# Ledger of designs, part 52: designed miniproteins, single chains

Each design is a single chain, and the fold is of that chain. pLDDT is the mean over its residues in the fold that is shown.

## One batch from the design tools (miniprotein)

Design m1787
Fold by ESMFold2-Fast:
Order: C-alpha cells, then sequence, then structure tokens
Structure m1787 (fold): chain A 78 residues (1-78)
C-alpha cells in the first residue's frame, strides 16, 4: 500500500540522515558553475518537508527542513 511505501521511505531517509550535510556541501561546491542549483534544491527540500509533514513522517520532515535551511543559509552566504 501507499502507507507501507511511505513508512519504508521514512526508514530509508533516516538511514540517509548522515549524508545530508555532505550533500549540501557537494551542492555548494558546484554553485559557482550552476547558479540555479542551490535555489532549486532548496525549493525541492521545502516541498519535500511539507509533503512529509502532511503524511505524518516526522523524521523525514525534520531531515528535509534541515536540508532546506542549510541550503537557504548557503545561498545567503554567496
Amino acid sequence: SLAELAAEIEANREALRAHNERLVALLVSHAADYPDLLPRAAELAEREAREAEALGLETAAEIARETAERLRAAIEAL
């Protein structure tokens, strides 16, 4: 069912939590060559956070919110 898939996605996202900071750093390292990359990534992370929250996926929502916040901070630092 869709609910079972959502639960599996939540578990997988929790497993990937450790990589979020490295992903943001990797995206930042390409920002000079691809100026739309960080804004697009931030928008997607913000959307993902809202969708996860609507589904009651607390861990996934927190991870997505943290990612969006880090990406927005990186944009402000440019």
Scores: mean pLDDT 79

Design m1788
Fold by ESMFold2-Fast:
Structure m1788 (fold): chain A 80 residues (1-80)
Amino acid sequence: GSKTVYVGNIPKDATFAQFLGPFVRFGDIESIEVDLEKQSAYITFATVESAEAAIKELNGYVLPGAKEPLVVRASDKPDP
């Protein structure tokens, strides 16, 4: 498995804390690559288990005030 997850459908009006908050509870985050203009991010966790838990629990999660659910899936990028 990959330690890195892809996140899509991030609301453009969400604060960084609102977007990241749901993810930090699954484990330590090593790096984050955010492109808010594309409403997407890559989050690299310290462990594969944290990444897999985030995918299972947050894929389809609706952030407060959002109209569309988040897309959370395994990244095809190699872990750093």
Scores: mean pLDDT 77

Design m1789
Fold by ESMFold2-Fast:
Structure m1789 (fold): chain A 77 residues (1-77)
Amino acid sequence: AAEVEATKARLDASREDLIKNISEEDKQKLIEKLEELLAEAPAAVEEARRNEGLSEGELEVFDHFVKQIEKIKEYLK
């Protein structure tokens, strides 16, 4: 529980720092890469769930990560 919350907080901090320091050229490249990751993420999560037996806490971290990617993409537009 505490580790899951700490991971979420770290992802939030990383998102804010990345947005603050990224160049315009890198923004476009990052948006394309984030869209690629978002397209692949659902399949990767499902495969991990089947093969690795992820806990609900680990699934929450993945869900939070996907939401952070979506927020970064929105902010970079």
Scores: mean pLDDT 68

Design m1790
Fold by ESMFold2-Fast:
Structure m1790 (fold): chain A 70 residues (1-70)
Amino acid sequence: MSIEELKKKVVELVKKYAPNLYSVVEEGVEMVESRKELVQVLRMMRDVALEAGKEELAKKLEELIEEAEK
């Protein structure tokens, strides 16, 4: 999967599960230029989702982290 596709999936997940964070996540993801950097951003978002009690979003972010690390 391309970095562009991963970025779109992240934005779509946040739009669905945490719409109040949509603009911040879109801005942060847009600035990412490498898979390694994207993985770091995804890990941070996963941790925030877990603290916010959004287990479904956290699980989906974990799946994207695994795809980005391939």
Scores: mean pLDDT 77

Design m1791
Fold by ESMFold2-Fast:
Structure m1791 (fold): chain A 58 residues (1-58)
Amino acid sequence: TVDEVKTYLASLGFNPDDAALKAAVEAAGGDVEKASSYLVEQGYIGDVALAVARASQA
């Protein structure tokens, strides 16, 4: 859900707009990883920053 993606990204230090989160969730069908990739492709999140944050949360 949008809230799950928002919470996940907030835990990694990212805070994109609700409109961007909604678009990402719609494009990804609710998948957190696909939604995160969509946000990287649209320029809301840096790919290197996301990769580092994911490694820190593993």
Scores: mean pLDDT 69

Design m1792
Fold by ESMFold2-Fast:
Order: C-alpha cells, then sequence, then structure tokens
Structure m1792 (fold): chain A 70 residues (1-70)
C-alpha cells in the first residue's frame, strides 16, 4: 500500500527530527550545568523530556494509522 509507505516515511522523518531536537536540548542542558546555570540546565532537560514523551505519542499515533490501513 502506497499510503502505508507514505506514513512509514513520514514517521521516520518526524522521529529523526525530534531525536535531533532532543539531542540539542540535552547538550544545552549539559552546557548550562557545566557553566553553573542550574535553572537553565533544568529547563532544557525538562524540554528534552517533554519532547521524548511527545515522540512516544507520535510514534504510537503512526502505528495506529498504519494498522487502520492494513
Amino acid sequence: SEEIKALEARRKQNIARMDKLIEEYRKKSDEYEKNGDFLKAKTYRAFAEALEGLKIILDVTYEKGVEKLK
């Protein structure tokens, strides 16, 4: 099914994009922590964790979409 292939491709692209954002926020958190800015470090860590939660929701949403097209 072309619809399934399109959803799988979109899933892969969106998950990869979110992984890059999560990595960027974790790096920023680590940099702020090393510089003694613990408030910003905690804030960027929270953003990364929130994105990881959204990534799980997104991934499950794609999985359910694929199941409906089978």
Scores: mean pLDDT 87

Design m1793
Fold by ESMFold2-Fast:
Structure m1793 (fold): chain A 64 residues (1-64)
Amino acid sequence: DGLAQVQSRAAEHGEINRYANEAEEAFREGKEEEARRILREKMKMDEQAVNEFLEGMKRQLELL
């Protein structure tokens, strides 16, 4: 009887993906502080994880 937990987790993964996309869009628009806020507050990431995510996005954009 894990169906309710599986459905709840799927909804949480959908929310996380949406917030990640919103953070990426904010970063692409030059709103780095807003992207960082979304990652910290909406996705509950710690400071180190936020910095690693932003550095990853920065490298990806520089390669384009």
Scores: mean pLDDT 71

Design m1794
Fold by ESMFold2-Fast:
Structure m1794 (fold): chain A 58 residues (1-58)
Amino acid sequence: ELEEQAEKYVEEARKAFADGDGAAFGSNIRKAIEYYKQAGNEEKVEELKKEFALPDDF
């Protein structure tokens, strides 16, 4: 269920990114990464950081 929550936040982040809404993108992508970390899915965290050019400390 944590990964399902993370996926929903990724979808919202992608929509915000496409719409140019940096605030909504930042909020949603941070929540997505937090849920993936709680789920123990570090591979997905690294994938998202590379996809969106996020810093390592994000």
Scores: mean pLDDT 80

Design m1795
Fold by ESMFold2-Fast:
Structure m1795 (fold): chain A 66 residues (1-66)
Amino acid sequence: MLVVRTTVDGLEVEITVTLDSFSITLPASASDAQKQAARDLAQQILARLQGLQKQAEQIKELEQLR
């Protein structure tokens, strides 16, 4: 499980990602546009996490560079 805290238009968003799904925690003040943007970001994170799991050696290369 991965938890990502970020902001969308100044709104705090927490995205919880597993290998098979994601969940988004948003303030009640979030607009539909902000919710959609957060969902899109969560989708990207999920896809990336799945890709990274399959490319463990590439993760090691990235860690060395960072």
Scores: mean pLDDT 72

Design m1796
Fold by ESMFold2-Fast:
Structure m1796 (fold): chain A 67 residues (1-67)
Amino acid sequence: SAAAQAARARLEARTRVLIEAARAMGELARAVYKLADESYEEEVKRMEEKMEEKIKEIEEERRAWLA
């Protein structure tokens, strides 16, 4: 139906915005890493890894919702 197609398009657009936000947070973590001393290196790397995992989760959820 047209309503189902519209709902799918809105979900895809919303998912894209969430993925972009998660990636922006990852970029911010990288910027902080460049300014941080050696004591924060591991913490910043953990934050980057967690953001990548979140992006993967969002993409997997999107795939499941559109299945």
Scores: mean pLDDT 75

Design m1797
Fold by ESMFold2-Fast:
Structure m1797 (fold): chain A 97 residues (1-97)
Amino acid sequence: AEELLRRFVELAEEEMAKHRPELEELLARGDLEAYRELYLRVLREAVAEAARRLGLPEEAARALEEALVLGLLDAANDEAQARAEELLARARELLAA
């Protein structure tokens, strides 16, 4: 499970890296709303691509996507962080089964 999760993160990061120049440009000009919207879109696409390439179950892929999006949107919210952690634990169980 842990090795598969590590590979998932690596593949998602590779997909995210393709959009780094666009994200850096938005951040440099202080367009935080456009940065956030593009980052979330790219993150969802990267998660979907990584999950597809690794053949992850749809339920595990959805749990990982929800955990990452929730953690990103509400980083300062303890309840959102706890929910993201629960979703990540659920994904680990699905990948271990």
Scores: mean pLDDT 73

Design m1798
Fold by ESMFold2-Fast:
Structure m1798 (fold): chain A 72 residues (1-72)
Amino acid sequence: SAAERARLRAELAELILSGAPDEEIVKLARQLGLSEEEIQALIAARKDHSLPLTPVQEELLQALIERLRAEG
């Protein structure tokens, strides 16, 4: 469902920000329907600080966290 996808996206954002294991992030990202290329880029950005999150990705994560807090 759309609500379930929104919850999983918020959970993915929390896992990324909390430094969860790559395995958990990959598993959840696949459930959300992210492409293998997007998943690999995300994992690479997390491990290599020379490849930081894009401004758009940072804005998306911040927006998801803010929405989660507002709903809770």
Scores: mean pLDDT 64

Design m1799
Fold by ESMFold2-Fast:
Structure m1799 (fold): chain A 83 residues (1-83)
Amino acid sequence: SAAEEAQVEYTARSQARALVEEYGLPESVIPAIEEALRPPLAELRAKVKAGELTKEQYYSLGKQIVEDALKVGKEKAAELAAA
């Protein structure tokens, strides 16, 4: 639904800003982190709603999603610094 999509977008934006602030990344990488977060967060929410994940799988996947998005942000920051 549009409300579920809006909530995923809001969560991705909030997480991207938090990662940028915590790790001292430039704000210019926020869109790249958001784009990395949105698809796996939407998939994670769908799997949780369907009851397909154990609690341990949920936390493990959530951690991996954040770590992968942080890596994208760091790589984008390095590209921008090299340009």
Scores: mean pLDDT 85

Design m1800
Fold by ESMFold2-Fast:
Structure m1800 (fold): chain A 79 residues (1-79)
Amino acid sequence: MTKTFGNLKVTIEKLPDGTYAAVVENLGEEKEVTLVVFKINADGSPELIGEKKVKLKKGQKATPYLKPDGSVEVKIEDV
């Protein structure tokens, strides 16, 4: 699912470990964003696994992921 909130384009992606990530692309000026990794419970409810705040510049895409220790890290790339 992809949805635009102001100048942020948000896409929900399934990660290789079976969790879900909110991937954010910044279409506007530099902004601090909170990236989340979550799971979907058996009842369909989302459960937060972790989050990380990053500053995202115009034209950057941020993808959160779980590190081997279970902590959340973010990959930032230019698009």
Scores: mean pLDDT 78

Design m1801
Fold by ESMFold2-Fast:
Structure m1801 (fold): chain A 96 residues (1-96)
Amino acid sequence: SIEEFLKRLVEKGAISEKVAKLVLEAIETSSVDYSKLKETKDRIEFAAAVALYMMYFGKLSLETAVEQVAAFFPGIDKSDIEKKVREMAKKLGIEL
């Protein structure tokens, strides 16, 4: 489930609990208050978690998932999102 996926990311220190709650809201309601993502770090964690969710549950490629999520964060470099996705995947034991 999405809740278990996010709980594992929080337990492994890959995302904050605040970011996990916003990712859950975005996926379940198709809306999120982006103003709550105040720091660049929070935005990268959010983008990477959504991208990894799209890959794991939506079967998208890394390139496609990162490209789609990056469209919502024009101030964030796609390479930073990709690096964070790879870090998260490694912590969860997911091969990319």
Scores: mean pLDDT 84

Design m1802
Fold by ESMFold2-Fast:
Structure m1802 (fold): chain A 94 residues (1-94)
Amino acid sequence: MLSTLSVEEQAKRIIEGIKQAKKAFEEGAEASEEQRELIEKLYKKAEELKKKGYSPVEIVLKIAYEELGLELSEEEKEMPPEEQFERIAERADE
């Protein structure tokens, strides 16, 4: 289970998964147009945020909020990034 990893390692694995999916689609892996466009968008956003110096956890949070439409309450957004990540993961499992 990913729950045995730190939040930072979980975030790094998510970013790596996006990069691997983009590379697979470039190498001819079958995907729906929606899936291909989503992965391209997420990859572009992750690379932009990385160039701006954001941490892996912050990159995943910004992608979740801005690209995936996953939103925490204003109170939860004031929590440390690691706790925000855990809250998003809990909601994704519902």
Scores: mean pLDDT 76

Design m1803
Fold by ESMFold2-Fast:
Structure m1803 (fold): chain A 85 residues (1-85)
Amino acid sequence: TEKKLEELKKRIRQMIQFILNSPEEYRLTLAENAGMQIAVYGLVDVGLSPEEVIKLVREAAKELNASEEVTKAILEGIRRAAERL
């Protein structure tokens, strides 16, 4: 539903903000774990394709000025979770 999609977008932004405010040594681990959670919500609860979930993450990462390294770690988490769904 449209409401679930808007909640997902909000959660993605909040997760990225939390990662960026975390100590550097934990940032990539937190990013990968966030990606796994985003994949479950996006693919299962909202019913998006993997490509749609990746697009939402890249858009939010760009808006929040997340590094490519953090963005790639989130996408790796999505990939790992998607392989098990």
Scores: mean pLDDT 87

Design m1804
Fold by ESMFold2-Fast:
Structure m1804 (fold): chain A 92 residues (1-92)
Amino acid sequence: SRAENVEKMKELVELIMKKESAKEIAEKLGISQSTASYYIKKFNEDVKKLEEMLKKGVPLTEEEKKVIEAAINGDKNLADVLAEAYAKELAK
């Protein structure tokens, strides 16, 4: 279900934010190390891309604004916002 995918992605993003290794994430979530490494890379690239867009004054979507605001404020809800976005991508 969508709720199960969101919760799984939330746990994944929280572990990435804690700077756990791909091996540790894979063992904790019962996924492959390749999948864990993919999401670590994706998370870092997504955050960097949004930061660059903010610096350049590029018009942002409401979703992108929420991610940047959560990151700037040190908001623990950053994991929730990114988890929902990643769960939507998996649903396709």
Scores: mean pLDDT 72

Design m1805
Fold by ESMFold2-Fast:
Structure m1805 (fold): chain A 99 residues (1-99)
Amino acid sequence: GLEALRAASEAEVEALRERLIAEIEKHWEEFPKEIAATEAEVGKAELEADKAAAIAKAEALIAEYAGESPAVTVLAAAQRSVAEGLPKEEMIERIEAAV
């Protein structure tokens, strides 16, 4: 939970960063297929609304925990990057910069 991330040690933050990057590497290969399937199922307008809500939620977490919990900001940056559909390289850069 977020409470555990607030108390995360430097080693735990680095482990979280490595895990999220590994998950992006895995999910990136399937991401275009998942987006295409979702668009076909719910329609483009609803997908864009869900995307905007996900981005807003991630931005709120980053703003709330900026300077207080590096682990929460790293996680929120990853969630925002996935919601924005950024290229793999940009997602990794956002996670690395989110301390």
Scores: mean pLDDT 65

Design m1806
Fold by ESMFold2-Fast:
Structure m1806 (fold): chain A 75 residues (1-75)
Amino acid sequence: MEERLRELEERIRELARELEEKGKGEEAHRIIGRGIAETAARIAAAPDDEEVHRRIALEGAERTARELEELLREA
């Protein structure tokens, strides 16, 4: 779990860098910021369970990476 989340965070960082180089940095940061806010809200609404929180964080990171990949394809 932790390793997969780290891999996704690294991918997000790399995608953001590539988007910044293409002049899409503002849109990339907007996607990342929204993802962070949505993940935090879901965790706050969830049971106080470490496994559940890890799953929510993983889902959020996967969604953010996907949206950044889509933006990069359209750029």
Scores: mean pLDDT 83

Design m1807
Fold by ESMFold2-Fast:
Structure m1807 (fold): chain A 87 residues (1-87)
Amino acid sequence: GEAERELERAKEALKEAVELLKNSGPLPREYLTKAIGYIIAAIGDIWQAEHLLRTGGDPEEALRAARRGYEYAQLAKEYVERGMKLS
């Protein structure tokens, strides 16, 4: 369904953000802190979406959680990229 597709999209975005952070070298503390915070937020929303889909919960709530997870993963990636440009 749509929620499962958005969840896979969120997982791929999170993977990209984590890989980018791993390969970024040293970042200014503010950007590193923001990137880590958004990665943690993305993990939480992805976990919620997976939990709802696994337990037969509300598919609309699962879809919203998956989309939030994607947005947080993209924000994490943005902060890593911005930090790299300042380094």
Scores: mean pLDDT 91

Design m1808
Fold by ESMFold2-Fast:
Structure m1808 (fold): chain A 92 residues (1-92)
Amino acid sequence: SEVVEELLRQIEKLEERLRELREQLQANADNFSPESLQRLEEMLRQAEELLREARRLAETDPKKALRLIVAANLLLAGAETEFALEQKRLER
């Protein structure tokens, strides 16, 4: 269905953002505090799990899949903000 195709497209877009952020985090791991690194990795792990469940439910429960996509999007936005703040800390 068109709804399922759109949900899968949104999931793929978020999975790409997660991959890019994880790569940036790995590249900067030695420059971040252990606490910030642990927090960011936990946020990424939770977002990945939400996206995995959303993909599983996209065909059988699209309304729940959409809620999981929204939750993953908010979590990734938070992680991107935390990463940007750590980057600015390193510039000082």
Scores: mean pLDDT 87

Design m1809
Fold by ESMFold2-Fast:
Structure m1809 (fold): chain A 90 residues (1-90)
Amino acid sequence: MLLSKEELIKQLKSLSPRDAANTAALLLVQAEFDGLSEADREALVDAIIDAFSTYSKEEQKVFLDELKRLATQANDPRLQAFVDRLEAAE
């Protein structure tokens, strides 16, 4: 069952920035396996960006550093592209 954008943002904000990064990476990977529509994938990305924008600069750094680590470890160009998009959103 797909979470609403608001529910997803609330869930991510309840986590530490590091745990939120791990959850975001997992959700993005699962979206590919679940065959989500382009609109649903964009809604997921927007929710993650909105949650990220509520963080302090220090928390944003923790989130980005963990997400970069996960992208490198998984050798996942989609996760790397998402990291690049988040850095552009600042």
Scores: mean pLDDT 76

Design m1810
Fold by ESMFold2-Fast:
Structure m1810 (fold): chain A 73 residues (1-73)
Amino acid sequence: TDGSNNTTDSGGSNMDTMNNNMNDMYNNHTSDTSGMSDSDNNSTDSNYYDNMTTMNNDSHGDMSGTNDDFSSS
């Protein structure tokens, strides 16, 4: 995005530019891969805890009712 990027750095600020670019690229890379979203892009270190919470929760929303009913027609 434009207007939110800093370009005036010399020495120590190089780390900030690298971290900013890495975060933006990482997010974009994940969005670009629509076919391999659940397994390969499933970064286990940080996302593991979030996935664990979702699995432990009782969910009978759209996934368990509507879609499942028409899967076994």
Scores: mean pLDDT 46

Design m1811
Fold by ESMFold2-Fast:
Structure m1811 (fold): chain A 86 residues (1-86)
Amino acid sequence: SLSKTLLEIEVLLGLALIEAAIFGEDDPRVRALLQEAVDLFEANKAKIKAEIAELSKTDPEKAAFLQAQLAIIEADIARAREWLAR
């Protein structure tokens, strides 16, 4: 589901923070988790936006919640991309 995809991205980003805290920010495992989160987001971005737009017609409150979650994830993915570009 859309909600599951957004959760999976945030779980990968959260695991990257845990790995960075344990092994350091330059650990290859941190980079791998950030890359997986970016790849999952890019693969699903268009579908996520389309599903939120359709949901807004039948459940505008849930659509607004998911749009807010998407904005947080887009910011987190932007930070992940900056990290990966180092």
Scores: mean pLDDT 86

Design m1812
Fold by ESMFold2-Fast:
Structure m1812 (fold): chain A 82 residues (1-82)
Amino acid sequence: DAKEEELKAALETYKQIAELGSGAEKHYAAGLAYYYKAQLDPENREKYLKEAEAHFQKALELDPSFEAAKKNLEKVKAELAA
């Protein structure tokens, strides 16, 4: 469906940024890619959300001012707690 195709396109884009990017941006892109994988595969949601959490945490370690990474880390932690 349209939503699934949109998530797959986003996943592909962020995977490419994760491979070509540097430092905090690379980990942030990887975190987003895993977050989209969690939405595309609900049966493996927890596994992918934990991987997203680790990458967003690493992005914040490299750049503590990375507000987008902080916001998405909080979001992923909330989803894992639910």
Scores: mean pLDDT 80

Design m1813
Fold by ESMFold2-Fast:
Structure m1813 (fold): chain A 81 residues (1-81)
Amino acid sequence: MLVIPEPKKLDLPKKVKEALEDEKNPIEPGVKAMMVMAASMYNKVKEGKVTPEDRDLLLQAGAILKSVGEDESGDLVFEAA
């Protein structure tokens, strides 16, 4: 089920939150929704509480945004597009 939380009320990584709140370069609503979802999933992945389906959804969102990847340690990296 696709649930899009409100960005300002989420406990998001600082860099992702700053990118979502940047009014000088407004992100398209669809892209913003995918970024919020990916950032929300980041905390679940870090805690090891992600299901395989949730991880697949996160990777699909990241592929669309080209802003989510994995570093050499398997940690997810989020970058503003």
Scores: mean pLDDT 52

Design m1814
Fold by ESMFold2-Fast:
Structure m1814 (fold): chain A 81 residues (1-81)
Amino acid sequence: SEAEKKLEEILKKLEELIALIEKGIERGYMTKEEQEKFNKLAQEIQELLLELRDNYPELMEDPELREKIARVQELAKEFYE
């Protein structure tokens, strides 16, 4: 379904963002190119989440989605503090 495709796209982008932050933590820094990729992915995810909320609000409570968002927030806080 269209809803499933939208959720899958968001989950894939969240996985990319998680991997990018984890790599930055492991190395102790993020390169300029990686930081730019982080900013682009974060913006794209925000836009897709707004679309999901507007069209398929029930999917905002998806356990995997909530878990990956929480993981990104935790990792970003740890890395950027």
Scores: mean pLDDT 85

Design m1815
Fold by ESMFold2-Fast:
Structure m1815 (fold): chain A 62 residues (1-62)
Amino acid sequence: SERDAAAARAGREGERAGVRAAIETGSSQVGKDVGDAATARAAAEVGQSPEEARRAALASPE
């Protein structure tokens, strides 16, 4: 559905931000923190929780 697609995009956006931060800093912890924050922000923009966005991204990989 459109709602599920939006949630999946939000989850993937957060994951990409986290991976980028981990690579740039060399810290998996910083990557996790940045990814979690980016997922929460993107999910909120589409009216979803971070957990819903992460589940949708896992169910609908790119």
Scores: mean pLDDT 80

Design m1816
Fold by ESMFold2-Fast:
Structure m1816 (fold): chain A 59 residues (1-59)
Amino acid sequence: SALEEAERGQREAVRGIAAGDAAAGRRGSKLNGEGTGRLYGEEKGQRAEASGIAAADAA
């Protein structure tokens, strides 16, 4: 069902944010220059999750 799919999407988005942060941490040797990319990825992930929730609520 659409509701179950939305719930799975939300959980995947949350895990994606955590995984993205961990991956960015492993790039510590390259943080000098574009460390901002980590914060951007994290923020984008959170907004994507919010958009998914809003779409599911509207459905």
Scores: mean pLDDT 57

Design m1817
Fold by ESMFold2-Fast:
Structure m1817 (fold): chain A 98 residues (1-98)
Amino acid sequence: MKELLIGVLRVHAGVALTVTEDPFRREAIRRLEDRAIDVLKNTEDEKLQERVLELAVRAINEIVDTDDREKVEEIVRRAFEELEQILEESERIKKEKA
């Protein structure tokens, strides 16, 4: 259920924000949460939805555990690239089944 995965992601990001005081990392977590939710909303395939959640949770955890700005920027960039790839795969699957 897509709504359940979105709910799980929102809770996880919310908890991460409660333990993160650095404004830069807080902004990175919020941007990643927003992008991952957008991708989840536009993904029909359940296996791809699970991949989005796993990727977002992993990236958020890496941001929380990192105090290096350049590493945070690299984590966000990589996560956004992987989310874009999942969205492209979702669109291909949609066209093949239509």
Scores: mean pLDDT 85

Design m1818
Fold by ESMFold2-Fast:
Structure m1818 (fold): chain A 73 residues (1-73)
Amino acid sequence: MIERVKQAAIEAAVLSTPENLPENLFATARLLYRLGASGEEIQETLREMHEANKGISEEDLERAIEEARRLVG
């Protein structure tokens, strides 16, 4: 399940506009957390989304990673 969601998130990132990307990063982190993903798995997924779409700013990526850290402790 987690791997499928990870792949879907990366695909969505490729198709996203700059306006949608920050929201998609946060939504992905939240969804993976609810599915039982580790903080490492969530952070890796967010980094792969950034690699797939360079329109994601480092600032937005950092915010999403910090949110993931907050969720998993």
Scores: mean pLDDT 74

Design m1819
Fold by ESMFold2-Fast:
Structure m1819 (fold): chain A 62 residues (1-62)
Amino acid sequence: SREAIRERLREKAKDYPQVSEEDIEEAVDVAMGLYEAGHIPEELVEPIAEMILDEIIRVKSS
């Protein structure tokens, strides 16, 4: 579910103070939007949300 993915991303972001709740919500929203538009299957929503969060962490840690 969207809530389960959000909670998982929030736990991952706990050690990265540069990551905001808005960043977490953006990662979830983009991944869910791709699924709802039919561009990805449901099983890819969580991995894609995590990849987006990883990219946000990378950019903000530069």
Scores: mean pLDDT 84

Design m1820
Fold by ESMFold2-Fast:
Structure m1820 (fold): chain A 98 residues (1-98)
Amino acid sequence: MRAEELKKEAERVIAEVKELKERVEEDPSDREAAERLLEAAKRAEEIAERLSEEARRLYEEGDHETAKELEKLAVEAYATGKEGKAVAEKALKKLEEE
């Protein structure tokens, strides 16, 4: 189902951002990890928008339970993406100064 597929995609991207963030924090000199984190963070923000749009649609159709689940996941995806982007940008800036 569309909502289930979107949930699985979001969970996968959130996990990827968290893993890459940990790698960048452990080795801030890893340019490849920082670049991948920036890309994954952008995908997390995009998925957050898609989750919010689908949640709104489901809410209007009367599926309030699934809508609430997707909205909670959207908040997590957005927060994770924002944090990941900040970590990646800081690491990349430092690499340019070295």
Scores: mean pLDDT 85

Design m1821
Fold by ESMFold2-Fast:
Structure m1821 (fold): chain A 79 residues (1-79)
Amino acid sequence: SASAEAGIRKWGAGRVNAAGAANLGGALDGVDAVEAYEALSKVADENGLVDARTAAEILRELGAHRGAEAILAAAEAVA
């Protein structure tokens, strides 16, 4: 939702912060944010950033479909 997206800082072109993405999955889909963060942090770059599509795929694998869509919508809204 727009309200959830408004709380997220811009993480870079087409990328999201691993901790922020994990927290979205927890907030929107009720998935374990710690487990989501562990999965996302393994593919994060040196700044803790994950490609938005990769983050969305990881969240979908964990069952966080709403979190995945929110990440993709936030990335597109910055274009």
Scores: mean pLDDT 74

Design m1822
Fold by ESMFold2-Fast:
Structure m1822 (fold): chain A 86 residues (1-86)
Amino acid sequence: AIGEVQVSLSEEDGLYISTVRARATDPEAEVHVVMKDEGTGEVLQAPLLRGGEEVVLTLTDPQPSKVVARAASPGSRVLVAVGEPP
């Protein structure tokens, strides 16, 4: 696999916090990570990850929303992680 991607959701005082953690595990892969809040349409793009690099992306939303993260590298299968509100 080119890397790992995870989404976690938490709530504090009625504010919903989405956290994406992504890491490139292939030393020769350049991994592009994108996080999208499907409720708001907000998109965050990480800088390209190279082997061993990790990024943490955070979005906050006053409403619970589905969040989708993708990690992609040319010629490799795309990794997808989904965070769904309770």
Scores: mean pLDDT 78

